# Designed miniproteins, single chains, continued (2): the designs that were tried, part 113

Each design is a single chain, and the fold is of that chain. pLDDT is the mean over its residues in the fold that is shown.

## One batch from the design tools (miniprotein)

Design m7929
Fold by ESMFold2-Fast:
Structure m7929 (fold): chain A 63 residues (1-63)
Amino acid sequence: TIEELVDKYDTDGDGTLTPYEALQVLLSMGVSEERAIALVKKYMDPDGTLSREQAIAAAREAL
């Protein structure tokens, strides 16, 4: 599932992903680099991180 994929790239298991980890989720799903970067930027917090829910939302929008 998308949730399992996000959890796989959440290396700390803390429910917070770096932009790089979120980008890897989208790229592993076959999303283009340009679209993956745009989605990560769209869903990221002002501090540059993504919650688990934000990463899942980005992945769902990519489909």
Scores: mean pLDDT 79

Design m7930
Fold by ESMFold2-Fast:
Structure m7930 (fold): chain A 62 residues (1-62)
Amino acid sequence: PSFSIKVTPTSVTLTVVIDGKTYTKTYTAKNKEELQKALEEAVEELGKFLEKQKEIEEEKRK
């Protein structure tokens, strides 16, 4: 899978591509504190996706 996180002063956009399908989630922020929280949420979401993919392919490979 491929992924990207795009950060602007008012938003964080997570884009994940798996098997030719694109998943996009945007978090909006009105200040620096909200922007930091949005980035943390985007990273957490990405981590869950990568962990599930890894679990299926590596842990459940058998």
Scores: mean pLDDT 73

Design m7931
Fold by ESMFold2-Fast:
Formats: structure tokens, C-alpha cells, sequence
Structure m7931 (fold): chain A 87 residues (1-87)
């Protein structure tokens, strides 16, 4: 878990997500590792996180769980975030 959470922190920090948002996400995932995307999205919205940062968090988490490297995630993240924001 800690290795997954550290990788997630590195990705989100490099993607411009505020440190406060990263810590909220990490705390939530430590308390509930099996949290659904919908529950995670609602929690972050309630905490005032922007839709762009929520999408970054969800996409990055999906790729980290798939075992992708920080470099692979950062290469794919901008296009996937733009696609979901445009939908």
C-alpha cells in the first residue's frame, strides 16, 4: 500500500495537484483501500477539490493500480484528463 501511495503522490505532484489534495486522497485510500471511484469523487468534491484535480486523481489511481511507472502515467495523464474533461 505505502509504495502505491508514494507513486500516486509523485504522479499527482508532477501533474500540478495541490499538496493538500494529495494528502486528502492518500488519507482516504489508507482508511478505505477498496473505495469506489464514485465515493472518492464525492469525498473530494465535498472537500472543495476542482473537477480537473478529481479527474487527475482518479486516472492516476487507475494507472498506479495497473502497475504503470510514474513516467508512463505522466506520459498518458494529460490526454486522458483532457478527454474526460471534454466529455
Amino acid sequence: MDELLEKLREVLRAAGVPEETIELLVELLRKNPAISDEELREYLRKKGVSEEDIIKALVALEMVRQGLSVEEILARLPALVAERLAA
Scores: mean pLDDT 82

Design m7932
Fold by ESMFold2-Fast:
Structure m7932 (fold): chain A 70 residues (1-70)
Amino acid sequence: PVDVLYEQARDFVLRLAKELGASPEVVEEALRILDEAYEQAKKAPTVDEAVRIIGEAYRRAVELLRKEAK
């Protein structure tokens, strides 16, 4: 389940980055946020905590993309 959530978040971030015309550097930073969260989520003691970790990282990645697109 955590792997599926990570893949979905990554795909959406990449799609949003393309739509916003984000620079490769900003895309790399957004993906790094997700990658770090994924490693933490895999070590989380519960699925609920893992989902929260990925969800927060996804929110931050999206905010980064939107801020840089302005």
Scores: mean pLDDT 82

Design m7933
Fold by ESMFold2-Fast:
Structure m7933 (fold): chain A 70 residues (1-70)
Amino acid sequence: DDLSKELAKKGKELHDVGTSGTEEVKRASKDPKKKEELENERKKRVTELSNEITSLNDQYDDERRRRIAS
């Protein structure tokens, strides 16, 4: 279903951001200001994706509960 596909997509995006973002921050170590900006951007993106995944999981659980309760 669309929720399962969206959840899988967001989960992959979160994993990719976490992995790639850490390497970008390490490479920016030569410029402390740039490193801080990259860290802040990655933290914000991770938070946004985590919130989206939580919302999708809640929707998926609600659908599942309604099917069981019916």
Scores: mean pLDDT 73

Design m7934
Fold by ESMFold2-Fast:
Structure m7934 (fold): chain A 76 residues (1-76)
Amino acid sequence: GDLAVQHLQRVIGLLARHAPRPVFLEAGSRLIDAFLARDPEGVLRSVEEAIRRSDLSPEAREELRRHARLVAEALS
């Protein structure tokens, strides 16, 4: 639904602002593929990969994880 898309857009926006460009492109592509495939585990895995490969603040990591979980829940 639209709410899942809104949470996805927030995750993409946070990754675009904070992740290195190659990490954003790789993880973002996998995130979108998982979303289109309705794969909640794939969504969570893609975001955790991006977090691990980026020097994010604790606050940014928690916000990314929160929105990723909301996307995953909306796909279930």
Scores: mean pLDDT 85

Design m7935
Fold by ESMFold2-Fast:
Structure m7935 (fold): chain A 73 residues (1-73)
Amino acid sequence: SEKEIARIETLILFLEATIDSIEYTIEHMKKNQKDQEKLDQLIQQNQKAIETLKEHVEELRRRLEELKRQLAA
């Protein structure tokens, strides 16, 4: 349905904005943290979170493409 497509598109935009925010935070941590071991741990944790969010975005994009194909048929 068009309503479900709009909902998924909005959710994708929100998740992509969240990923951008986390990536920006990582860059600022690199600039300010002098303890390399702590920095590496924080980057690893945030990078894992980004990967999980990107997987969710890919799943939503696949579902969105399928819904659009069904409406076009």
Scores: mean pLDDT 84

Design m7936
Fold by ESMFold2-Fast:
Structure m7936 (fold): chain A 67 residues (1-67)
Amino acid sequence: SEEAKALIRQALRAIAEGNLEEARRYIEQAVKLSPAAAELLYKALELAEQGKLREAGRQLTKAMTLT
């Protein structure tokens, strides 16, 4: 859905800004709207928490293809 894609884009921006708490909130909302993307979305959050921001971004981009 377009709403899930918008939330994923907001999560990507929050991660780029180092705002992991905001990113978590956007990811949790996106999971509720697009359960099919849940695995990729949570993997992106895990990678971002480890400081692997580029890898996190790749997972978010993949998640958008499933929404």
Scores: mean pLDDT 85

Design m7937
Fold by ESMFold2-Fast:
Structure m7937 (fold): chain A 89 residues (1-89)
Amino acid sequence: MTVTMTDQPVSAGPATVTATGKSDVPVELTIVELSSAAQPDIAEAVGVSKENTTTASVTVAPGGPTVWLGRARASNEDEATASATARTV
C-alpha cells in the first residue's frame, strides 16, 4: 500500500491538498490536519477500488508550519501514511 500527497501549498491563502492511495485491496483514504489541536479529518474517500483519491480545500495561515497527513487504511487494517507541510514566511 502506498500514499502520495500532491498539490502541497507553498504560500499563505486558499489552496488544495490531495492524497492518493494505491493498494491491492480497496482502501479508505483520509486527510487529517495535524497542526490543529483537534486534528480534524478534513477530507475522506471510502474506496471500492484499488486506487482512491481525496482532495481538501484549505486556507493556509501565515507563520509556522501547517501539516497534513494522508492516511490510507485497508479492511485488513494495513495502513500507509504520507505528510504534506506548508511553510509560510
Scores: mean pLDDT 67

Design m7938
Fold by ESMFold2-Fast:
Structure m7938 (fold): chain A 85 residues (1-85)
Amino acid sequence: ARRFHVTVRTPEGQELSGTVTVSGNTVSSDSPELLAAAARHLGLTPQSEDKSVDLEAQVLLGIDDIREALGLPPLYTLLEFVELP
């Protein structure tokens, strides 16, 4: 599986960082914000063992689909996306 260091900026201006794992056509993380950002960036399906995280990531992706239709930037700004060895 491939691993990535991901950093996003929240609407409030805070930064969230963590690692996401890519396996086949899915991306996984314990952070819904990082999971949604990585899934959108790669065009892959988000998946989490935690149903709450999975649901929240799906909601964030849906919000960004609406924002894109309105010509707005994504809710969370992707700052870093770096593949780890």
Scores: mean pLDDT 83

Design m7939
Fold by ESMFold2-Fast:
Structure m7939 (fold): chain A 65 residues (1-65)
Amino acid sequence: MEVVEKTKEEIEELFKSMGVEAEIRIEGDEIIVEAKLETVSQKLVTIEATAIGMIAGVKVTVREV
């Protein structure tokens, strides 16, 4: 639980630093990222978010909105 919350914070910081809007939430032991995938920056930041999750051992699911 603590690892999932910390990973969520790290992903939120990433999106904020890249200037990309997303809804980031925790569902159980999984992080859900809801974002538009229209620009290269939006696509790259979601890839980086999934990489952060993989390194932390936390499941990250990206949903296009």
Scores: mean pLDDT 82

Design m7940
Fold by ESMFold2-Fast:
Structure m7940 (fold): chain A 81 residues (1-81)
Amino acid sequence: MADVLIKAINESEKRIATREDLLEMGFTEEEVDRLLAYQKEVEAKRQAKIDELIAQGYSREEAQKIVDEEMEKEFYERAKK
C-alpha cells in the first residue's frame, strides 16, 4: 500500500511528458501526437467531473479530492486483484 502510493505520486509527477521527452525516448511524432491527444481527453473528462461536483455544491478543492479518491479507489481495487 505505501509502496503503491509512492509509485502513484511519482507517476503523477511524470504523467505529463513533454513532446521532447517522448521523442528522446524513441517515439515518433505521430505516436507523440496520439499520446498528447489522449492526455487531453483524460484531462477533459476529469475536469467535467470536477465541474459536476461543484454544481452539486462542492468546492473545487473538495471536487478534486473526490475525483482523485475515485481514481485511487479504482487503482486500489485493480491492485488488490
Scores: mean pLDDT 67

Design m7941
Fold by ESMFold2-Fast:
Structure m7941 (fold): chain A 84 residues (1-84)
Amino acid sequence: DLIRRILARIEAGEPISDEEFDALVKLLFSPDEGVRLLAIDILSEMYLRGDKRGLEALKKAAEQETDPNRLFFIKLVIKELEKR
């Protein structure tokens, strides 16, 4: 279970591998809304734990998103994270 391994690593203060990060970024573009929301949540948690790649991935996803409702939600998450 990719999600459980990544969350356990974040909780342990361990760095997320490039392969795990790339897999998370792909989940941002999943056709399943629940999977996309989980990816957003995990990337947000990465940023809050000091891994700036999480916020960078969300910003890049916002640049590629064409659906106005999904774009609005991603921008809202980015704004909240930038408040710290």
Scores: mean pLDDT 82

Design m7942
Fold by ESMFold2-Fast:
Structure m7942 (fold): chain A 90 residues (1-90)
Amino acid sequence: LQQLQQQLDALQAEYEALRASQPTVSPALRQAEQNIQQAQQLLQLLQDIGTNNLAEVPIRQPPQVIQQQIQDLLQQARENLARARAELAA
């Protein structure tokens, strides 16, 4: 969890820096924003699952599956931020 939170915080900071540097939001930057927002929502859900008594709380997906979905979204965000950064450098 701490490692996922650190990766998410780093990507959020990169997104905000790129957003401030661009007068027009590129499609790649918009995709990165969506990926970050979805990862934040899933990480919050994973944290809520970890703190609550799971015996009485219905869970639609195992925590391991949610963790993998967060990893996939963080990877997509990294790729989209790299693309947005390359566009800014051109």
Scores: mean pLDDT 74

Design m7943
Fold by ESMFold2-Fast:
Structure m7943 (fold): chain A 86 residues (1-86)
Amino acid sequence: MVKEADKVLKGLENALLENKPKSEIKKYLDEIGKLIKEHPDLTEYIAKRLKEILTKAMLAGKTEQVQFASLYISQNKELQPLLKYS
């Protein structure tokens, strides 16, 4: 469970830092949404790790990628529980 979350979060981190297409960013965010829906107890852990990842990407100058990810999270019901911890 945590191992699965860590794998998806690492995929998202790499997608943001390596300028991968928006479709790959969406794919990882959709997987995060599925994990939160199946394992609501992981929401706080995922939210904290996601904040670290988005901060790291922003500091690396990946502003467009971070803005896209943040907007996608805000627009998707399954990802909205993450906003409670932002």
Scores: mean pLDDT 84

Design m7944
Fold by ESMFold2-Fast:
Structure m7944 (fold): chain A 56 residues (1-56)
Amino acid sequence: MLDILTKAAQAAQPLGAARGAELRAANPDASAEERGLALQPVLKETNALIDALEKE
């Protein structure tokens, strides 16, 4: 069961990086803070998914 949680966490990291690169390309004038805030929902969803899998 721990391997499933580990795979989920590993998969989430590349998705966050890809999304960050996409936002940078689309909005080059956006500040690092603005891009960071845009990634916060992704991190929150990832943590919630890991928590749900751990309890289920």
Scores: mean pLDDT 62

Design m7945
Fold by ESMFold2-Fast:
Structure m7945 (fold): chain A 85 residues (1-85)
Amino acid sequence: SMKEEEERRKREELEKERKRVVERTALSIHYAGLEFDIRRRLDDESAKKKLEELRKVLREQLRLLDEGKITLDQALERLDEVAES
């Protein structure tokens, strides 16, 4: 029925939204951990520069993740690569 199709579409949209929130939250938590490590390891000026680069990468990874172009694991790996470089 039309009602069953409407309910199915609404459920699928809610599940997609939940996945988006969970993945964004996971990236934000991971970023916070990297920020803590960078601030602990580097001097203030070096940390500032590194965090500006890492924030740029975080924004790009969030965009690609929202567009379904990368996985959460790929986004996390990219943040680690930049933080370690």
Scores: mean pLDDT 85

Design m7946
Fold by ESMFold2-Fast:
Structure m7946 (fold): chain A 72 residues (1-72)
Amino acid sequence: MVSDGEIEIAVAEIALAVDITTAKRVSPEKYKEAQKLADEYLKKITQAAEAGNLDESRKILREARKKLAEID
Protein backbone atom coordinates (compact mmCIF):
# COMPACT_ATOMS: atom_id res chain seq x y z
CA MET A 1 0.00 0.00 0.00
CA VAL A 2 1.30 3.49 -0.82
CA SER A 3 2.34 5.82 2.02
CA ASP A 4 0.57 9.12 2.76
CA GLY A 5 3.69 10.87 1.43
CA GLU A 6 3.47 8.99 -1.88
CA ILE A 7 -0.21 9.98 -2.19
CA GLU A 8 0.65 13.67 -1.57
CA ILE A 9 3.38 13.51 -4.25
CA ALA A 10 0.96 11.87 -6.74
CA VAL A 11 -1.71 14.54 -6.04
CA ALA A 12 0.91 17.28 -6.55
CA GLU A 13 2.10 15.73 -9.85
CA ILE A 14 -1.49 15.59 -11.17
CA ALA A 15 -2.35 19.15 -10.02
CA LEU A 16 0.82 20.64 -11.52
CA ALA A 17 0.31 18.69 -14.78
CA VAL A 18 -3.19 20.23 -15.10
CA ASP A 19 -1.81 23.75 -14.50
CA ILE A 20 1.02 23.20 -17.05
CA THR A 21 -1.48 21.92 -19.65
CA THR A 22 -3.42 25.19 -19.28
CA ALA A 23 -0.20 27.21 -19.87
CA LYS A 24 0.60 25.12 -23.00
CA ARG A 25 -2.53 26.53 -24.69
CA VAL A 26 -1.21 30.11 -24.33
CA SER A 27 2.33 29.85 -25.79
CA PRO A 28 5.33 27.48 -26.04
CA GLU A 29 7.46 29.95 -24.04
CA LYS A 30 4.94 30.13 -21.17
CA TYR A 31 4.65 26.34 -21.25
CA LYS A 32 8.44 25.93 -20.82
CA GLU A 33 8.45 28.50 -17.98
CA ALA A 34 5.52 26.76 -16.25
CA GLN A 35 7.11 23.31 -16.64
CA LYS A 36 10.46 24.48 -15.19
CA LEU A 37 8.70 26.16 -12.24
CA ALA A 38 6.56 23.04 -11.60
CA ASP A 39 9.66 20.79 -11.69
CA GLU A 40 11.44 22.96 -9.08
CA TYR A 41 8.41 22.98 -6.75
CA LEU A 42 7.75 19.25 -7.23
CA LYS A 43 11.29 18.52 -5.92
CA LYS A 44 10.51 20.57 -2.78
CA ILE A 45 7.11 18.88 -2.37
CA THR A 46 8.74 15.44 -2.73
CA GLN A 47 11.41 16.25 -0.10
CA ALA A 48 8.80 17.51 2.41
CA ALA A 49 6.48 14.51 1.80
CA GLU A 50 9.35 12.00 2.10
CA ALA A 51 10.31 13.64 5.42
CA GLY A 52 6.71 13.04 6.61
CA ASN A 53 5.94 16.78 6.65
CA LEU A 54 2.63 16.59 4.79
CA ASP A 55 1.46 20.06 5.89
CA GLU A 56 4.65 21.63 4.45
CA SER A 57 4.21 19.56 1.25
CA ARG A 58 0.64 20.91 0.86
CA LYS A 59 1.80 24.48 1.59
CA ILE A 60 4.51 24.24 -1.11
CA LEU A 61 1.92 22.88 -3.60
CA ARG A 62 -0.38 25.88 -2.91
CA GLU A 63 2.56 28.26 -3.45
CA ALA A 64 3.49 26.48 -6.72
CA ARG A 65 -0.07 26.72 -8.05
CA LYS A 66 -0.24 30.45 -7.22
CA LYS A 67 3.05 31.02 -9.08
CA LEU A 68 1.81 29.03 -12.09
CA ALA A 69 -1.38 31.14 -12.18
CA GLU A 70 0.83 34.27 -12.44
CA ILE A 71 2.35 32.87 -15.69
CA ASP A 72 -1.10 32.31 -17.25
Scores: mean pLDDT 76

Design m7947
Fold by ESMFold2-Fast:
Structure m7947 (fold): chain A 79 residues (1-79)
Amino acid sequence: SSNLPLEERAARALARAPELARQYVEEGVVTEEEAEALVEVYRRYVRLYLETRDFEAAQAAVEAEARAIEERIRELRAK
């Protein structure tokens, strides 16, 4: 029941991103550097979405970088 403006919802999501990244580091899934990269990609995605109001356009703009980081995480989990 989030009746907040998009900008406020985005701010709340961005505030939670570092917490999720910290959990990944604590679980040994990623390094601190990789967690920071994940947060940066997510922040860029949210910013583009706010600017364009177009989820697909924003996703496409950061997809390659986000996918590379996700693949790195999968490799760490597998090894």
Scores: mean pLDDT 70

Design m7948
Fold by ESMFold2-Fast:
Structure m7948 (fold): chain A 66 residues (1-66)
Amino acid sequence: SLDDLSPEELQRMVDGMIDALRKELGLDPSLSREEQLDKAIEWAKKNKDESLLKAVEGLREAYERL
C-alpha cells in the first residue's frame, strides 16, 4: 500500500504518476504539479471518467501528504 512506502519512494511514485498523466493527457510540461493535477481532474470530469477521477484525487492526496 502507499502507507508502506518511504517518503522518497512515495515522492518518486507520485512524480512518475503525474508525469504519466501529463503525457497521456497532453498537458503543458511547464505547469506546476498542482496545476497538472487540476488539469487531470478537469479532464476526468469532462470525459466522465469516474475511475480516472478517483485515481487523480488519490494522487493529489498523496502529493499533499509529501
Scores: mean pLDDT 79

Design m7949
Fold by ESMFold2-Fast:
Structure m7949 (fold): chain A 98 residues (1-98)
Amino acid sequence: MKELVSGVEEVGRELLPLGRVTLVTYKVYSADLKETRYLTVVVSADSTVTGVTFDAANKSATITFDSGDTVTLYVVDGKAEAEVLLAGALGPALVVNE
């Protein structure tokens, strides 16, 4: 497991068989570290992480992939949220497991 920012860690990554997408699962902690949520984000196939930028003041992490995809993770009032921008796709996609 790799911690990206305090309260957010990557816990899984799966390339879908015959698909064009990679599923990345993040574990997000509440501000008091007593609650956890899992968030699965869809990115382009064969995407590898090329950069991670942390914003501790806003409790966010922006992850950049070699495909041009970006994922911004937020922890707000104990809720996990993600904004996903897919290279070559129309608009952002949001996926929440809970």
Scores: mean pLDDT 57

Design m7950
Fold by ESMFold2-Fast:
Structure m7950 (fold): chain A 89 residues (1-89)
Amino acid sequence: MDKEIEEKLKKALEIAIKVAREEGNEELVEELEKLKKEGGSIGELRDLLIKRKDEKGLEAVEEYVIKELEKKNPKLAEQIRKIIEKEKK
């Protein structure tokens, strides 16, 4: 079962929270901490970062997720990259 996926999501959320705190975006920190407590998906995390225009946080999370996926499943990493590129357009 998906303990590994949940752990990676928590790590991605911690990266996003750290970036938001460094930027002084307290509202985004609260929303990210709520998502971490209630549970969510990588998609929900990305949507929140896009909505709040936290480009640095979004790039840090995307890079982390892609690097972790490339180690385990390079094909899935390519699919995630395509989704990210489509969303930017």
Scores: mean pLDDT 75

Design m7951
Fold by ESMFold2-Fast:
Structure m7951 (fold): chain A 64 residues (1-64)
Amino acid sequence: SGAEGARKLAEKNGGVLTSGQAATWALDGGASERGALYTLFVGSMNGGVLTADEAAEAAAWGDA
């Protein structure tokens, strides 16, 4: 889980997660609705994609 889990998922997807994949990953990892929404928001600001580290940080920031 955390950043390492996001990195493994991104590796399978060519190095990035889509905003939807990042939000799904966050929810599967136990993030709140706010955490998942924050990953969607960060992804939208990046043209619909996040790196694994961005996805992990966005989920954590939304849950803070």
Scores: mean pLDDT 72

Design m7952
Fold by ESMFold2-Fast:
Structure m7952 (fold): chain A 90 residues (1-90)
Amino acid sequence: MLPAADLEALAAARTVEEVVAIVRPHLERIDLVAIGRVLSGKLALEDVEEPTRPVAEKMLELGEEAAREAHRRLLELSVELGIEKIVEAV
């Protein structure tokens, strides 16, 4: 689960930049592949695990274009930070 302060910040977030900033310190616990599947309609939001589900839900609330941009930026950050989750999932 994300810390309560980060969950409150995420609920209040209205921009891609705010979502990316809130999620960045938790990227190693966020399933970016699951988010990509939700955005593609291949996975139901309810089937996403807890630390990832609030992030995916918030991204969907921002709208499809903003959700895809936030996902893309988080994927780029994951690669830049050497987390390598995406490489292992592909």
Scores: mean pLDDT 78

Design m7953
Fold by ESMFold2-Fast:
Structure m7953 (fold): chain A 102 residues (1-102)
Amino acid sequence: SPEREEQRKITFLESMLTSLLLTLYEEVKIDPEDERVRRQLEIVEEALLRVTELRKQGAPFEEVVSVVEETLDRLLSLSPEGSRLHQLVLQARENVRALREE
C-alpha cells in the first residue's frame, strides 16, 4: 500500500540518521575536545528527535525528508573534505536522492 511504502521510506531515513549518530559517537570518543564533532553530534541528535516526533504525528514523507536534507547540508558544511564523515554524509545525500526518485 502507499502508506506502507511511505512508512518504509521514513524508517530508512531514521536508520540513516541513527548510523550517522553512531559514527559521531565514535568520533567523539577519539577526540572529546573537538567542538566541530560535538556540534555535528548535536545536529544529528536534534534531527533524529524531530524526525521521530514527525513520524509519531503521521507527518508526510516530504516534511520528514526536508528535515533530513537540511540536516545533511548542515553536516556537510562542517565536515572536512576527504574525511570519513564527509564521505558518509555525501553517500547519505545520494541515498536520500535515490529514495525520493522511488
Scores: mean pLDDT 86

Design m7954
Fold by ESMFold2-Fast:
Structure m7954 (fold): chain A 72 residues (1-72)
Amino acid sequence: SAMKELEKIRNALLKLLEDPRLSDREKGALALALQKLFGESAEPDLERLLKEYPSLREQNEQLADGIVKLAL
């Protein structure tokens, strides 16, 4: 089902956010994609990340929108 695939995508994105090789910019884009797919209140770690990387939000908007569009 679509919901099971979205949950798998969510778990994969959350795992990527733990990767120390990812830049703050890439982590910001992933956090925005998670917010767009699952809502900003859906994950406490998402709210923490958005607070930590607020300056990256606008810069990564295009990439985050691209990820959401591909996932949907």
Scores: mean pLDDT 61

Design m7955
Fold by ESMFold2-Fast:
Structure m7955 (fold): chain A 103 residues (1-103)
Amino acid sequence: IVVTKNANKEVVEKLKSLGNFDIYEAETFEEALDKAVELAKKTNSTLIIITNSPIEGLKALEYAREKGVTRIGFLFGLTDKSLEYLKKLIEKEKNIVIVVFGA
């Protein structure tokens, strides 16, 4: 999991509860995105982008695709239903990288 320093703390804590994840903090949107893309490419992982900003989410999606990440998911915020869906996805996928942008 890669998070910006201003990421929603409740979202980050809910994600930590889903499994054993390494947490990386980044100062900027660009640093968080670069780290998440690097991790996803090294492990051939699905990249999940979580943000409350549609524009930041679209920019992140475009950048990750340009950098060669082929499996990308997007969540606009995190509800209990989307959290349950994400938990099921983590159980099916061997490797997942999650990046969280605060809004």
Scores: mean pLDDT 71

Design m7956
Fold by ESMFold2-Fast:
Structure m7956 (fold): chain A 80 residues (1-80)
Amino acid sequence: MLVKVTLKDYKGNEIVGEGKDVAEATREATKKLLEELSKDHDISEEMKEKIIKKTVELAKDAKTNEEVQKAVKEAVEEVT
């Protein structure tokens, strides 16, 4: 079964990541979220990779989109 993770960007737009598991879906959703954020903010590719890795780590046991969204927020706060 495909796993879907839905996040909200800073403008309130929905971003959907899909994958074979929560980790892959979280990685894809976070990558898309950071691509949108980088249109208005200077975020290096290295910084994006660190945020994605930390988000996947924090969200490994996530059961809901809200838990993944919290993981993204915590990863951004720790990395930036």
Scores: mean pLDDT 80

Design m7957
Fold by ESMFold2-Fast:
Parts: sequence; structure tokens; C-alpha cells
Structure m7957 (fold): chain A 97 residues (1-97)
Amino acid sequence: SKEYELGKLFGEFIRKHFPQYIDEILKDIEKYARIFANFLVRALELENITLDELPINEKAIQALYFRYLAERGVTKADYEEEPPEDLIKGIIEGIKA
């Protein structure tokens, strides 16, 4: 799915740019993958963009992540939906690669 491909690219992005955290992430990879998936979904919600509108590439994910960090703002959303399961699975596989 597109969500799986996006998740895999995001997991690879995390491994590439935050290698110092990988050992901790691997101790509870499913927990961290869900946290990262929630960050991505909430960042898209703040920008009023859906997952299907986001191009699947590292540069787009990097820009979205930095924008989310710059806003410092998604500590709690009024809308707390679980992220797509395929997105979480993709993130796990990207981190493991």
C-alpha cells in the first residue's frame, strides 16, 4: 500500500538521520513506530494534507518532519485516531533495514 511505502521511507529516514536513537528504538520498535506514525499523521492534519496527497519521497517527509518540529505544537490532538496499520508496519521495516 502507499501507507506501507511511506512508512518504510520514513523509517529509513529515521535510521539515516537519527542513528544515535536506533538502539533505544529497537528495544520497543512497535511502540516507537506508533509514536512516529502519530507524529506524521498529526503533522499532516495540521497542514490539512491527507496521506494520499503526500508524494512518497525522502525530501517531502523531511520537510514535513521539520515543519512539525518548528511548530513544537502537537502535544495532544482533540482527535486521537490510531494511525494506519500499514504505515506502522512500513516504519518498522524501514528502521530494521
Scores: mean pLDDT 72

Design m7958
Fold by ESMFold2-Fast:
Structure m7958 (fold): chain A 79 residues (1-79)
Amino acid sequence: LEKKAEEIIKRLEELYANPDTPLEEAIEISIEIAKEILENPELIEIIAKKKGLTLSEEQVKEILEKLKEELKKLEELKK
């Protein structure tokens, strides 16, 4: 999971470093990352820790709920 969290962070940083990334491609990458985190909720705590944040179980639940809502929005944009 640590390595997977590092790969997610790197992928996000690469996406932000390339301003010419097509919107459609950026949406697909965002959907993939959201799905990965929803499959492995522990990734939220690991990513937060790597960014210098400590999250409570309640905060993790709130982030997961928000992520599910954002995923639905991104999937609708794909249509």
Scores: mean pLDDT 74

Design m7959
Fold by ESMFold2-Fast:
Structure m7959 (fold): chain A 85 residues (1-85)
Amino acid sequence: ALTPEQARERARATAAALRAQRDAIVAEAAASPLPLEEVAARFQAFFDRLVATLRAAGAGDAEAEAAVRELEAAARELVAAIRAA
């Protein structure tokens, strides 16, 4: 099982990676043969599950909870950017 420390580290690393690579991920999504809404829905489902898992692991740890909220925001920004492409 993930510890709050592991949840915090994973959430921070994933949020940073999403923000750093957002434009590249959006470009790859646009180049995909799948409709953008389908790509966006798949990313949304993946990040909803990841956020739920990390939120459960980080429950009661203020830094982990903050890191998970940051990941949730970065994921929402990515999904919105894919839909707007």
Scores: mean pLDDT 87

Design m7960
Fold by ESMFold2-Fast:
Structure m7960 (fold): chain A 112 residues (1-112)
Amino acid sequence: PSLSERQREIARLVADAAYDGARRTLERLREQARRNNNEDVLRVIERALERLEEARRRGDLGTLLFMGLDLRTELLRIAVEVLGLDEESIENLIKFLGIGPHAIASVEDELR
């Protein structure tokens, strides 16, 4: 196959893997949020699932890759920018996602 065909095939495989990973994680988190009766977290996850399915339908590789690689950042973005959740609800989401001080320190080290 040509370089263009190989690039498209690789992009499709990566997008498929990113979609499958993000979808499985979101479905698991949705079940956990339902068990915990956490309605704000559930709304964030449901909005993320809608965005993931729309990106899949449109072939939006950038969104699929971002959600596959950095799902937690996308969930926080949805909570703040799309749903306009308050600080308490955002802190609850952070705790639910298991984002601890060590994860934050790792990100700070990459920004040096």
Scores: mean pLDDT 77

Design m7961
Fold by ESMFold2-Fast:
Structure m7961 (fold): chain A 95 residues (1-95)
Amino acid sequence: SMDDVRLGDQLYSQGDYIQASDYYRRAGDQYSKTNPGIGGHYYDRSGDYYYLGGDYRRAADYYRRSSDLYRQAGRDDLSDISLRRADDYLRLDRQ
């Protein structure tokens, strides 16, 4: 929901990246049912914030989910970018 995005933005401004990522994830969940392109965008941001919070595994997971939603939206360009980020950050988690 838009309330989840607002709470996520507030938490990001406070440096609470993991909590911010969870609110963007919830927004992505909601939009995935109605607009996969927007859902993909919010999952991509959730991945960014998990990465900033040091949770590379969850960052990779949400970039992969973003990739799937972008593909459903016909945005193969964004799907490929999110998938590459997932692979890159999964390598960081394993180091």
Scores: mean pLDDT 85

Design m7962
Fold by ESMFold2-Fast:
Structure m7962 (fold): chain A 84 residues (1-84)
Amino acid sequence: MKLIPREEVERLAPEVAARIAEEQGVDPELAREAVLAFNEAVRAAGEEAIRRIREAVEKAKPKTPEEALRVVLEAARRALEEAL
């Protein structure tokens, strides 16, 4: 099998998330934006970005997938801003 380059996998993840969101009745654009922001934050700050995003979700205790995606998007953007 041909190995998919890391950059291609990073590109596919937002589209996969959007499809799953659409199937579950969640905004696919929000899911795509959240995954893109997550990927950018992880690229800039690595494990620290993952830790901050996880802590933000645990603190917020979102009751719906949409609320969870918004928390991830906001936390990822904050982690990226602090890394720049």
Scores: mean pLDDT 73

Design m7963
Fold by ESMFold2-Fast:
Structure m7963 (fold): chain A 57 residues (1-57)
Amino acid sequence: SKEELKKFTIEGYKKLLDAGMPEEVARQMTRREGLELGRELGLSEEEINEIIEEALK
């Protein structure tokens, strides 16, 4: 679901930052991971991008 992707994206980003990754790298990895997960969940690319942007707000 859209909410599932958003929550997963937020938590993933936090975990990367907690692991000491630079913000720029963490954002790039979060976008990649979110895109792949969103596709697995059957979401459109527009929906995925909207959710990722909202999650990284």
Scores: mean pLDDT 82

